# Designs tried in a protein design run: designed miniproteins, single chains, continued (4). Part 54

Each design is a single chain, and the fold is of that chain. pLDDT is the mean over its residues in the fold that is shown.

## One batch from the design tools (miniprotein)

Design m13848
Fold by ESMFold2-Fast:
Structure m13848 (fold): chain A 98 residues (1-98)
Amino acid sequence: SADLERLRRLSEQPLTEEQREALARVEALAAEMERTLAAGEAAGKSVAEIAAAIAPLTQEMIDIANRYAETSGRIVLRTAEAIARLNERLRAHAERQA
């Protein structure tokens, strides 16, 4: 995809200070999502309950990625990676509850 190639090229560009702060916020949100998911799994919560708790964090990450969509492929790709990892862990949790 031309869009994926463009995002990869943007990810190779040096980050501005504002973009570094945005990436740091994405990393903090990803860490909070992982902690929330781990706590929910340990408490035996359903996938729906865990997803509901994580939804505000995921939305903030998407909002940051959308703000930098045309200027930082690194922020966009990191957000996509964090969400993909979350979805994989939620799928694994659902399979263990089946």
Scores: mean pLDDT 83

Design m13849
Fold by ESMFold2-Fast:
Structure m13849 (fold): chain A 64 residues (1-64)
Amino acid sequence: SHAELMDLFVRLMSGEYLPLSEFERLLAESEAIRAFLERMIAEGKGRLVRRGDEVRFEPIRLRD
């Protein structure tokens, strides 16, 4: 459902670790969220961090 996808997205953007399966589901079910994440990574504003079978989104602070 849309509510489940938005919950996963909010958790990801809050820096929580998601199971890889739930992260892959989020990207498969929402082209808008996938495009947003790809753009953030391409612009150097964030990265994906893996820990076993979990994934976290880490914002990059580029101020100096």
Scores: mean pLDDT 80

Design m13850
Fold by ESMFold2-Fast:
Structure m13850 (fold): chain A 92 residues (1-92)
Amino acid sequence: EVKEKLKKEVEKIFSEARKKILEDPENAGDYFLEGLKKVAELAREAGLQEIADFVERQYRRAKYLINTQKLSVEEVLALLDEFEKEVLKRIE
């Protein structure tokens, strides 16, 4: 099923983003934004436009927070966990 495949790919993307953040914390925000962008692209390719639109809105919100706030690595990881949970819930 398309949704089950997307769910696994989303989990993989966020897992890889967490690994990169932990290995290179100075660029945590960039890795998080890259992960969101990849998820939005995959959702769009899968024809799940509502999910793609949701992730694109979260990307804009996250980009604003990262650019205007001095987020810690822990805060970036917490946002990533929140967004992953919400994206996975919407795929169901």
Scores: mean pLDDT 83

Design m13851
Fold by ESMFold2-Fast:
Structure m13851 (fold): chain A 79 residues (1-79)
Amino acid sequence: SRLLELLERMRAGEELDEAEQEEMERLARPVQAWVEEHREEVLELAKRLREENAGKTGLAEQIEFVAELIRRYEAERAA
């Protein structure tokens, strides 16, 4: 997954160039639409990950949440 690769590089502290930023925005657009359509599932996932992280909501936890949304979106597209 290219979007997950770009997200992981950002988590590692890499600065994305302009072309990679544009690619990420393009790849994230359908994920954002999917999130709006699956609001209840997204809220339940957010609750579960918050419980797993003992209520922590730092950058690492936010990136993990976004990564899980991307994985679910890609799994649905593959089905």
Scores: mean pLDDT 76

Design m13852
Fold by ESMFold2-Fast:
Structure m13852 (fold): chain A 68 residues (1-68)
Amino acid sequence: MSGEELYNEYLASTHGKDGSVAALIARTVSAAAIADRLLNPKAYDASAPELDLSEAEARAIAAYIQTL
């Protein structure tokens, strides 16, 4: 799936379907940092849910977020 399709599946409900919240995050963190947070959310916030994502899927979402 494309990064946009993966974003809509996993993050749109929490980060905005229009990507507005994700775009704000993209201004403050690198794509690599976004991908790492998606793969290891509990390393950054112990209360964050784990996402069943591959490394490639996390990188695709991070790349899409960087285009917003």
Scores: mean pLDDT 67

Design m13853
Fold by ESMFold2-Fast:
Structure m13853 (fold): chain A 61 residues (1-61)
Amino acid sequence: SNGLEFAERKGFHAGRLAKAEGRTDQADDEIRKAVKEMSEKLGLSEEQKEEAYKRALEAAR
C-alpha cells in the first residue's frame, strides 16, 4: 500500500541523514523512530509497520 511505502521512505531518509551527520551508530534507532511515527500517523497495522521498518533498514545499508 502507499502508506507502507511512505513509512519506508521516511525511515530510509532518517537513517541516511544520521549517517551523513556522522551518527552511524544511531541510524537504526532513527529509522525505527521515523517508521513508528509515520505508521501511527497513517494508521498502519503492526505487520505493515514491521515490513516498512525491515525495508527501510535494508535500503539504508
Scores: mean pLDDT 85

Design m13854
Fold by ESMFold2-Fast:
Structure m13854 (fold): chain A 80 residues (1-80)
Amino acid sequence: MKLTIKFEDGDEIVIEFKKSDTVQEIYDKIKDELKKKYNIELPEEPGDIFKDIIEKLKKSKQDEIVIETSLEELVAVINK
């Protein structure tokens, strides 16, 4: 399964994961990509809103998902 997160400035990150992966494992992949691309530090565990979003993505019947967001909104959701 492939998740593409497109940012409003035209930048994107791509995460490959299995539907059997935990929310924490998927978050760790997103955290690693954000750290590499933007040099931002994120909490070790994501907030409940982010967990709910990832659970909804895992329930999708699509092998490829694209979401559009701002970097600031994504970081805020992760920290809640």
Scores: mean pLDDT 82

Design m13855
Fold by ESMFold2-Fast:
Structure m13855 (fold): chain A 96 residues (1-96)
Amino acid sequence: MLQALLQQIFNLEKELYPIVNPEASELAQQKSLQKLQLDIEEQNYKEVYLQSRAFLAQVQSIYPELDPATQEKVQQLEELLQQLQQLLEAQGVEVS
């Protein structure tokens, strides 16, 4: 369950990255996604959550400018991050 949730979060952030960072190079996107993947593999779930929350805040700042399909993906990411928070807190990991 947790691994499936993390994979869904990773996939949504990969899709949303160029929308939030339209001037970012392909290399910058690759480095960001590689860091996220490494944090998942090393079980740095608090770091995954905190960085993903910061990314969600950036996407939400431009939310009214997004098309409806992209807005739905932003809502899905928010829901998945709420689920991740609940799972981490249930395991004694404090995320604030």
Scores: mean pLDDT 83

Design m13856
Fold by ESMFold2-Fast:
Structure m13856 (fold): chain A 102 residues (1-102)
Amino acid sequence: MEEEFERKLAKEIEDEAREIAEEIAKKYNLSEEEKEYVLLAVKLKLQALAREEADRLLAERGRDTLEREELEEAVRRAIERARKTPHEEFLKLAKEIKEKEK
């Protein structure tokens, strides 16, 4: 993939993850440490969802590669799915990450 395009998609995921993490932090009155783990959990979930949506598009089209517009669509679908994910699921993921980190 082209580096500029990869950076653009990564920024979209980062920006969305920060917005979701901020909403969760405000709702649950999280500490700065807890907020950072929630941010990481949302980022990892968005990346996993983007891969799932990309794999789905590859399967639907019977191809090994996606065009740029299709990759952008996969990220957009991932963001929509993340926004519909219960906040409690992100809190659970954040706890699992924190327990692994020390």
Scores: mean pLDDT 80

Design m13857
Fold by ESMFold2-Fast:
Structure m13857 (fold): chain A 104 residues (1-104)
Amino acid sequence: LKKEAEEYLKKGREYFDKGDLEKAEEYFKKALELFEKIEDYKGQGEAYLGLAQVAIAKNDLEKALEYLKKAKEYYKKALEKDPNDKETKENLEQVESGIEVLES
């Protein structure tokens, strides 16, 4: 399941880069569902960040803010398990910056 979730996350990013926002959203949601089943908080944070980026690209700022807040929640939970994960810390900083911009 974890490898399959990571492949869906990768496909979500690939479709996002191609501008296929509908397929990007679909694959990020599939990744999220699998990461939820295995209780992978880092993976859940990454999937929510992907969904937030799709929402921003669609100019749906309300959904973007909702997804960024969920990404923040799960990245914080991931850091409780691994406090020295540099990648998760950097992603959390990006998410917090995005929330600040959207709430201004």
Scores: mean pLDDT 88

Design m13858
Fold by ESMFold2-Fast:
Structure m13858 (fold): chain A 110 residues (1-110)
Amino acid sequence: SFEEELEKKLLEIALELGDELGLSEEEKERVLKIVREIHKMIVNNESPAVIGQKLAELTADLPEKVKEVLSEITYTLGGVYTLIKNQNMSIEEAIELLDKSKEILLKKYG
């Protein structure tokens, strides 16, 4: 499914960003769990406010750079799902946008 393809790409991006940010294996596993939970909320059409609150709760004790990176990924993912639902974006375009977001984050925080 397109949701499974997007989740796979998100987890790949999260691992690459975690490596560049110097996260431990334990911190990377935690980030992957956070990404999966936030993705599930977006797929289930939870409001941006509810998603933001949950993200803040899940990341409260993580380094500031990690919080900022996860916030940017969450924002991009929400936009991607909005565009896909409105038939304004293909799955291939969504994957490209996520890759571009990764490159921007690597330049800013890496």
Scores: mean pLDDT 84

Design m13859
Fold by ESMFold2-Fast:
Structure m13859 (fold): chain A 79 residues (1-79)
Amino acid sequence: MKPTPEQILAGFEKELQDILKRVKAGELTQTQAMARMIALQTEAYLQARQAGLSQEEIDKLMEELKKLQDKAKKEIDAL
């Protein structure tokens, strides 16, 4: 069964929260966190394409992922 955009988004958000938790705990540097966030964005894009989502659905999903990522970056920068 192909994942839905909502499932991909939920997985991405869970991974972002794990990254934030590890940065706050001193387990990851800001540079390591940024690299992991870029990798997660790439993984989400590939998952959406493999799931057969339309370009419109992919664009909307990527916009939502970017909003979550930008919020996470601001939280890391505030540390």
Scores: mean pLDDT 83

Design m13860
Fold by ESMFold2-Fast:
Order: C-alpha cells, then structure tokens, then sequence
Structure m13860 (fold): chain A 79 residues (1-79)
C-alpha cells in the first residue's frame, strides 16, 4: 500500500538523520564527510519515495530541509 511505502521512506529518512547525527559528533573530518554523503543518499531516496507515493507536504518539506542542512555541512567541509 502507499502507506507501507511512505513508512519505508520514513525509515530511510530516520537513517539519514542518524548518519547526520553521528557525522556531527565525529572528530575525523574524512569519516564525517563519508557519513554526510551517506546521509544525503538516504534522504534523497526518502524524498523520491515520498513524492512517488504522494506523502503529505509536511513530510516532503521535512526531507527537503534535511537535504539542505546536509548539503550545507558538506559544503563547509569542501574548503
């Protein structure tokens, strides 16, 4: 069902949030960057699922906000 697929997308989003959380607390900048890249990939997968199965706008907005936050963290490390 669409609900089951949206719940799978939510698992990807929670996994992305977890990877971001660990990255922000990782002292090794190379490991932090790899965790942020993984978080971005997971969040993009969640966004694709949410859009495909017409998840509520608030859910789509939340994943888009998380992607922007991850992108900002990656950009800060690319200097």
Amino acid sequence: SSVDEILKGLVFLLSAEGEKFVAERTSDPRKARQLLLTAKELAEKAKEMFKKYNAPKKVIDKVEKNIKEIDSLIEEQEK
Scores: mean pLDDT 86

Design m13861
Fold by ESMFold2-Fast:
Structure m13861 (fold): chain A 98 residues (1-98)
Amino acid sequence: EFEKRKKEVEEALKNKPKTEALLIHVELYTEAVLALLKELGAPEEEIQKVKELSKKIKEAIKNKDYDEAKKLAQELVKLLEEIAERLRDKVEEVERRA
């Protein structure tokens, strides 16, 4: 029941002109994340990786290669989780010493 409902919603979303909506979401999310990473002092190498991966995702979406876009989006999420985990540990370390 619950799994059927999820598939129905996902199927309905597939039938909408999804390309433009996805591009807007990727752009806004990337800009917000990059601004946050810069404020938190993330290394330029990591910022560059996020930029490159975002560009590849946008290119895949423009080419309507949604399987590739999904794979690249998963890589971006994993990278962001790794960065967030490192930043959290640094924040905790600073708080312990203060």
Scores: mean pLDDT 68

Design m13862
Fold by ESMFold2-Fast:
Structure m13862 (fold): chain A 74 residues (1-74)
Amino acid sequence: KAAEEAKRLADEAIEAGAKGDEEKALEYAKRLLSLLPEDRAGVVQELELAIELMKEMGREEIAEKIRELLEEAL
């Protein structure tokens, strides 16, 4: 289901971001954004959570790039 897939992709983005792998983090964030037509609310909430967690981990640059992707998609 879209909600389960969104959660999985968000978790992958967070893990990649935590490791400092910006390219993979953005790739997973873009895949998550592709689910917007199926579950807009869930996708937005998962990305907002990922952005917050990445900021808490000191990955402000990756968090900011994901925030920009979300804003451009909405």
Scores: mean pLDDT 82

Design m13863
Fold by ESMFold2-Fast:
Structure m13863 (fold): chain A 96 residues (1-96)
Amino acid sequence: ERGLARRLADYFEAMAKAAESLGPVGKELAKVFQRGAEMARRSIEEGLKAFEEAVKLLEKHPDQKEAFMKAIEDAYAQLLAERDAEEGRRVRELSR
């Protein structure tokens, strides 16, 4: 089963979307996260390498780090909330 790889890819896609709103450095981060999502779907190990590359890029721009972190966390929290809502709907359907 590819459940963990899928979850990691979803996380990277959310981070890429959030990063695109943060200017030129954010657009570079978005490209790294998009590549990470593709690699994670093939291998968790390869996806983690993309995450490490994103962290290194972010460390080079500490003045923007706080805004990047908050935007990425907000996007990921929204993704989790949407998935939790979908799971709750399915549970109600099965409880009839």
Scores: mean pLDDT 69

Design m13864
Fold by ESMFold2-Fast:
Structure m13864 (fold): chain A 65 residues (1-65)
Amino acid sequence: DDELIELLQRLLGVSREDAERAVRALTPAQREALTAALKELEANPDPAREAALRGFVDDAIRQAE
């Protein structure tokens, strides 16, 4: 979980509080998939993929209300 929180802050500019909310809203499988996707984004930057991941994270934060 700490690794995913760090990746969300560093790669997507999400606040620590919002990153923690997103992680709590996600299933274990979704957290694993998101962590892998963010690591791939770091290794191979892609603006379209970054935008898609931002949208997914924003939706997760909204659902965590």
Scores: mean pLDDT 82

Design m13865
Fold by ESMFold2-Fast:
Structure m13865 (fold): chain A 100 residues (1-100)
Amino acid sequence: SETEEILKKIIEGLKELLDDFKKNAPNMSKEEQKEKGLQFIYQLKIALELAKKINAPEEVIKVIEKTYEELKKLYEDPNATIEEFIEVFEKGIKELEKLV
């Protein structure tokens, strides 16, 4: 379906962002890592809004929303590691791939 094709493209885009972040994060300052993390949180918000607009399955919307909220909490936690951020993002993408 058209909805399924759009969702697959959203997931592909999120995977590309994650792979780029994983590749570059070890060479980034803590400030650059935080800026990039915030950018990815906003990209998840855009993905959530788009998923709602195209009337995606409720389970898909819930996974995006949960991943977004968990990443926001990690971003605001001064003790959270970049590895924890990557793990939560990757888990969310894998859950989305199973549903689409």
Scores: mean pLDDT 83

Design m13866
Fold by ESMFold2-Fast:
Parts: sequence; C-alpha cells; structure tokens
Structure m13866 (fold): chain A 67 residues (1-67)
Amino acid sequence: SKNDEMLKKNVDALKEQFEAMKKNPGVKDSSVQTLIKQLEFLKKVSKNEEIKKRLEELIEEAKKFLS
C-alpha cells in the first residue's frame, strides 16, 4: 500500500542516519537515544509485520551500539 511504501522509505532513511552516526566519532548518546525513540514510535503505529521486524532489528542494533 502507499502507506507501507512511505513507512519503508522512512525506515530506510533512519537506517542511513544510524549508519552515519556509527561513522561519526563525535556522536552523542542522546542522539542515538532519540533515534531509538523514533524507531519505537514507528513500530507502535505500523500495521505491517515486515516493517515492524525491520524496525525491531534497527532498535536492537542501536541499543547494542550504546552498550
């Protein structure tokens, strides 16, 4: 659906943002925490199981990055 295409695009954009954060030695934990909150919000509002799974994987990676 059109909404799923927009959500997938948003997930891809957030993934690219996270990849950029991992390459930045000056990235702040607060920035990564904000990204995690955005991903968790999208997961709560998404009705698509594939998009939810991709969001869960990104949330896990971001949390591991903070560890």
Scores: mean pLDDT 83

Design m13867
Fold by ESMFold2-Fast:
Structure m13867 (fold): chain A 111 residues (1-111)
Amino acid sequence: SRLERDAETLKRIVSVSIKDPEVREEILRLLDEFIETKNPEYAVRAAELLLERGEYFLAIQAANLALSADPNNPKARKIREEATEEVLKLVDFAKLRIHTVEQLEAYYAKR
């Protein structure tokens, strides 16, 4: 199943990316419960924890797992939207940095 492969891939990434062992173990446990039960609430809870820690790309992946099980899940859609908005802010910042350091300083001086 693609859903099981995507969940296992997310587990591998979490295992090396999340430095806090208690949070890492909780997310891995939630993803294991999701793989076993296919209940979207486990993937939603994993996405919430990833979002709270600023792991926006991983939060989107976990929300997508929940949406694969329940396409209309309102919590999963909200988390994906919030995490996507944060990613877009990072992309806009990267575009400003690609031009010059002087343009970046001018941007901060106007705030």
Scores: mean pLDDT 80

Design m13868
Fold by ESMFold2-Fast:
Structure m13868 (fold): chain A 100 residues (1-100)
Amino acid sequence: MEELKKKAEELRKKAEEYQKQIDDVRGNLASAQAAAQRIIDELREKAEKSTPEEGEVYRKQAEAVQAALDRATAGFQQEIDELEKKANEYRKKAEELEKL
């Protein structure tokens, strides 16, 4: 009886640790998105204020930053999805032990 309660509590703590990691990854993603968007906006503004030739360079740089952001966002989302799956698995196992 005591061992099952302790095991369920350990599994819940594992789920909470994964949830903390998810929150941290989401925070990092939001910060990265905000920073990248500022760079993209600045590059686009410079493109509009520059000569046509210089504007093309800035537009290509903005597109490269956007492509890098899109790849990073996909990577972070995959990491979040994997952590959410693990958190849910540990939470479910804890609930199953508590029903015993």
Scores: mean pLDDT 86

Design m13869
Fold by ESMFold2-Fast:
Structure m13869 (fold): chain A 119 residues (1-119)
Amino acid sequence: MKMVKLKVTVLYGADEGLSEEEREAGAREIAEAMKKHFEEQGFEAEVEIEQTSAHGYRITITATGEEKVVFPKIVELPHGTSFAEVEALEGEEVGEKIKAALAAKSQAVLDRLAARALA
């Protein structure tokens, strides 16, 4: 049996016109999407959400099971929101794979924005 603990930090832009309720709802949607992703792979998952600042949330997910973890699903946030950063709290190999996948996804977003700026 494998246990995976992940920490996700969600950051919202300070200049965004989002309410506190909208920011909390976005963090909750990310948490539910990650929980569902692990449950669909045969894990039992628990999620905890903590507000770290007016524009920041920490999501901790604990997943237990025997399936191989690829990486958690990242939910696209509304226009003008930032991104989620994922860190594995246990399991160095799992952490490196998740960090690499997140780095690649972040680069793809930056490349998309650069292409739009040039068009």
Scores: mean pLDDT 55

Design m13870
Fold by ESMFold2-Fast:
Structure m13870 (fold): chain A 110 residues (1-110)
Amino acid sequence: MEAAEYAERAAEEAIEAGKEAAKGAQTPKSASGAAAAGMSGAGGLAGARIARRRGSPEEAARAAEDAARGARGGAEAAKKGGMSEEGAKEALEEAEEAEEEAREAREAAE
């Protein structure tokens, strides 16, 4: 696969991390963390699409890495803010998937 495909997958997983964190959110702080993860995914998706149109593997890898970092940070913040055990598990699992797709995007950008 091309770096842009992995970047879109990383962004989609980051969006799912935000959705799962939002479902499990029990406090405003947890909901804020979920929103941050989702926003990172949305931004990453836009970046990946732009990189694909421009044929830039490096920009795609950067978009994937930014989305994955935001998903991890948002999911961890949501968990710390107070959320269900199931929601925390699912949000962190999606963040880990985003991180794996970001590694694939970077490797494809070589």
Scores: mean pLDDT 88

Design m13871
Fold by ESMFold2-Fast:
Structure m13871 (fold): chain A 72 residues (1-72)
Amino acid sequence: EKEELLKKVRDFVEEALKKSASASTEQRNKVIEIMSKAQRQVETLLYKDNDLEAAKEVFEKAKKEVEKILEE
């Protein structure tokens, strides 16, 4: 459901910011940029297109990208 996806996005943003607190400023800035873009795309897909599947795909891609950055 849309509310569940939005909650997962919010929870992941919080978790990513927590993990990035010990990362470099450069890594933290990249994480923020990726999550901001993903959140905006998810909102557009959910509110304008009602495309929950595409919104989930955007979120999953953003999660993987953030995880790669935090692995550095």
Scores: mean pLDDT 78

Design m13872
Fold by ESMFold2-Fast:
Structure m13872 (fold): chain A 87 residues (1-87)
Amino acid sequence: MEELERLIREIEENVSNPAVTEGAREGARLILEDEERAEELAREAKERLEKIKEEHKGKPLDKETLEEMGRLLGIVAAWEAVQEARK
């Protein structure tokens, strides 16, 4: 819980990207409510991020795509932070 709040704060301090912060909050909430679904969401987020990167290889990203990538990054970051804190 406290580790997830620290992650969100670090994201807010280093990057003024509300989508990333929002994704991290969504991921954190799901980890607290249903950790198994949070793991699945993080896996799906990683797969979607790779797909978006491949689809936009060499092309400029629009705002909507950048916001989606930010949200997905936040979800993954929240899950990774919890796993790291448990080691």
Scores: mean pLDDT 70

Design m13873
Fold by ESMFold2-Fast:
Structure m13873 (fold): chain A 91 residues (1-91)
Amino acid sequence: SYIEEALKLEKEGKYKEALEYLRKGIAEAVRSGDLRKLLVLLLETARTLEKMGEDLGLAEASRRMAEVIARDLGLSEEEVERLIEEIEKKK
């Protein structure tokens, strides 16, 4: 999936390539209505931009959107982190 590819690229320090996969994943998640996937994609977009030191305003907006979605889904910050870690472990 786009999200699995993005997380792998981010671990390899390939942030620009990771952002391309994150953008594709966001478009797919929006089209399918997959809020859980959209949450992870938005949070990882924010983190990737923060690591690059680029587009910090977009990073903040993406993080805030992820927080709203997490609240709607009833997920704690710890549960969101666990979800990301499980996706990262899936080779």
Scores: mean pLDDT 82

Design m13874
Fold by ESMFold2-Fast:
Structure m13874 (fold): chain A 73 residues (1-73)
Amino acid sequence: IEEKIDELLRKLGLEKGPNYEKAVEFLKQAKEISDEQYEALLKKLPEDVRKFLESLPESDRIAGAGAALALLE
């Protein structure tokens, strides 16, 4: 899970920050994320980041949400 977040951040040209630990904690607690919740997170991100995370398969949504949270907080 953490490795997948790292890969997504690397592809976006971003590095781990203090918010990384919060993202990992979210992923340990969350088993699923709804389409509405995922879209709400992505709305807060720049368009290029949002487009990338929207392109992820559904199986990667939790990791995508973690990456979004790491970037927002």
Scores: mean pLDDT 68

Design m13875
Fold by ESMFold2-Fast:
Formats: sequence, C-alpha cells, structure tokens
Structure m13875 (fold): chain A 70 residues (1-70)
Amino acid sequence: MLSEEQLERNRALVEVYAEARKLAGEEPVVIDESRVDELAHREYLDLLYASDELRDHFNKLMREWIEKES
C-alpha cells in the first residue's frame, strides 16, 4: 500500500505531465486517478523519449512543483 504522501506525489506528477503535454500542443490525456501510480510511471517514461519541447515544459513544471513542496 502506498502512503498518503506517495499518492499525493504521484497525483502531482501525473498533473504536471498532463499540463506539459497541453503546453507543448499535444492532445489532452485523460488520467485515471485509481491507477495514478502505474500511470505516473508510464507517463514519465513516455516523456523521456518524447519531443524536446514536451520535455522542456515538463522539466519547468516539475521544478515549480518541487519548489512548492519544499
């Protein structure tokens, strides 16, 4: 079982990825929250070999998310 903290982090990761896709001009992605842990991992892996533009947007949003959590 995942801790509440881990679940919140996974939800934030999925949200950041979805926002990055939107900013890069990619089509919206429907995220199933019941599978957040699995989806967050897959979405992140897809981003690693996606377009440079998508990756740049993701990195920027991820830094902003980390700053809020710190």
Scores: mean pLDDT 63

Design m13876
Fold by ESMFold2-Fast:
Structure m13876 (fold): chain A 113 residues (1-113)
Amino acid sequence: MKRVLILDDNESLRAMLADALRAEGYEVYTASSGDEAVELVKRYRPDVVIIDPRMPGMSGLEAMREIRRLFPDTKIIGLTGDPALAPEMLAAGADAVLLKPFPLSELLAAIRA
């Protein structure tokens, strides 16, 4: 079973995405901070990490860099409402960046790629 970690400070979006991905057969972990996400990646070794860079504590960009450093093979998908952040997310190690709002089908395609 493919494991996915979702890092987003928006509880409603985080819960909605977790439920949607679980319905598709993924094992899903959730984090509301970069520090929590890094610890969950170390513990559960997810195949895919979905990150919003705008989060409390450790920034999502810092979490993304740390995850890429520790786990080079982990797929990182960035989510942002700000297209200006996409180049920084790619530089931090994101394999793909999706612009909010996005359809679930686009996220699923990025996970499967």
Scores: mean pLDDT 81

Design m13877
Fold by ESMFold2-Fast:
Formats: sequence, structure tokens, C-alpha cells
Structure m13877 (fold): chain A 66 residues (1-66)
Amino acid sequence: MEAERQLQEDAEILEKGTFEEIEHLVTTRSDSEFEALVQYVQENSTYSPSELEAHLKNLESLKNEN
């Protein structure tokens, strides 16, 4: 339940947060936490498939550059 709450809050930051909040989120999460967040967003996303793909690609780029 706590993990699901974290994923929900993190997903909201990815959707509505500032660039600084998003960068902080992806850089402070472990690889396993980031992977879980990506899976959560894929399964519970309100995005269209094309928007989701673009969004996840941008997040992966931020994670890998830091």
C-alpha cells in the first residue's frame, strides 16, 4: 500500500510537476523504483499510447544522463 501510494504521488509529479521536480524524482529513485514507476504509469496511465511512449522515453533519458 505504501509503495502504491508512492507510485501514485510520483506519477502525479511526472504529469503535473515542474521540470525540476521531475528531474529530482528520476535522479533520486533507484533503478528498481524507477522501473516500478514506469510499469505503474504504463498500467494506470491516462495518456494515449503515443503520449505514454514519448513521456517514458524522456524520463529514461533524464535517468540515464544522471
Scores: mean pLDDT 72

Design m13878
Fold by ESMFold2-Fast:
Structure m13878 (fold): chain A 82 residues (1-82)
Amino acid sequence: MEDEVREKMIETLEKEFGKEVAQLFKEAFDALRAGDYDRAIELYKKMVEELVKKGKISKETGEQLLRHFEAEVRREAARRAA
């Protein structure tokens, strides 16, 4: 069930925002799962910048989304730290 939801989300992102946005989203979450937090943030930032460039979201909305993602990544990293 969870894999089907993820596949549908990626397909929706590709249809609405393009292949590059969908690919960056997938790679960002793959990096997060691998524990590569810096790469996850970098890839998510690229995705947000592409959304702003395509006029799909405002720069302000993009900055808010990125800050929210960075906060969640840093909380996860801190939780795993000894």
Scores: mean pLDDT 76

Design m13879
Fold by ESMFold2-Fast:
Structure m13879 (fold): chain A 115 residues (1-115)
Amino acid sequence: MLSPEMLEAIEFISEIMKEELGDEELVEKIKELLIKGDFAGAYKLAEEHGKGREFEVALKLILLLATGEIDKEMAREMFRRLLEALENMAPDTSESEIGREVGRILTEVKKEHNK
C-alpha cells in the first residue's frame, strides 16, 4: 500500500493533468495504475496515447511533492512551465533531457518561493 503522502501527491498531480490535458479518462486510468504501484504500466499507457513526456513530468512532480521538496502551489506552477517547455522541445526529446528541464524549472521555482 502506498504512503498517504504518495497517494495525496498522485491525486493532486492527476487533477492538474486533467485540467491541462483535457483527457479525463486517460488520466483516471493512469492514476489507477499508479495507485496500484504499476508505474511501468502507467508509463506505457501514457506513451501509447502520445503523452509519455507529460507523464515523465507528472511522475517527477509526484515524487517531489510526496517527499515534501515542493508544495502544491510550486507543483502547479512547475507543471504549467514544463508543459510550455515541452511544446518547444522536439517530439523525440529523451527522458534525460526532460529530467534536466525539470531540474532547471525546480531551481527557478524554489528561488521564487524562497525554498
Scores: mean pLDDT 81

Design m13880
Fold by ESMFold2-Fast:
Structure m13880 (fold): chain A 109 residues (1-109)
Amino acid sequence: GKLAEEGYKKGYEAGSLGDEEGERRAYEIGREYGLKGPEGAIAGGWAGLGAGHAGARLGTEGAGRAGAAGGGAASEGTDESGAEGEAKFLGQTNAGVGAVAGGAGAAAA
């Protein structure tokens, strides 16, 4: 939605700074959007993409990675909606973790 467009724009602006401050700002923006819930998590991903596109154009490699990392960290640390969703997910995964872990191990290698 509109939040994803705003995230991309803010990420692109942060990536356009082209320095360590730009990387830090991209991470902050990604994390901030990621904490807003499901639509915010999507916006955090778009902020990472925007920063990455700016970095590619300007030769700065870190900003896109920092923005994406911020979004990911926010998603993992969400106590509210994420904790309830994770409780549902744990309820489903407890019944088949052994079979799924074999596939995930192959994918991780």
Scores: mean pLDDT 51

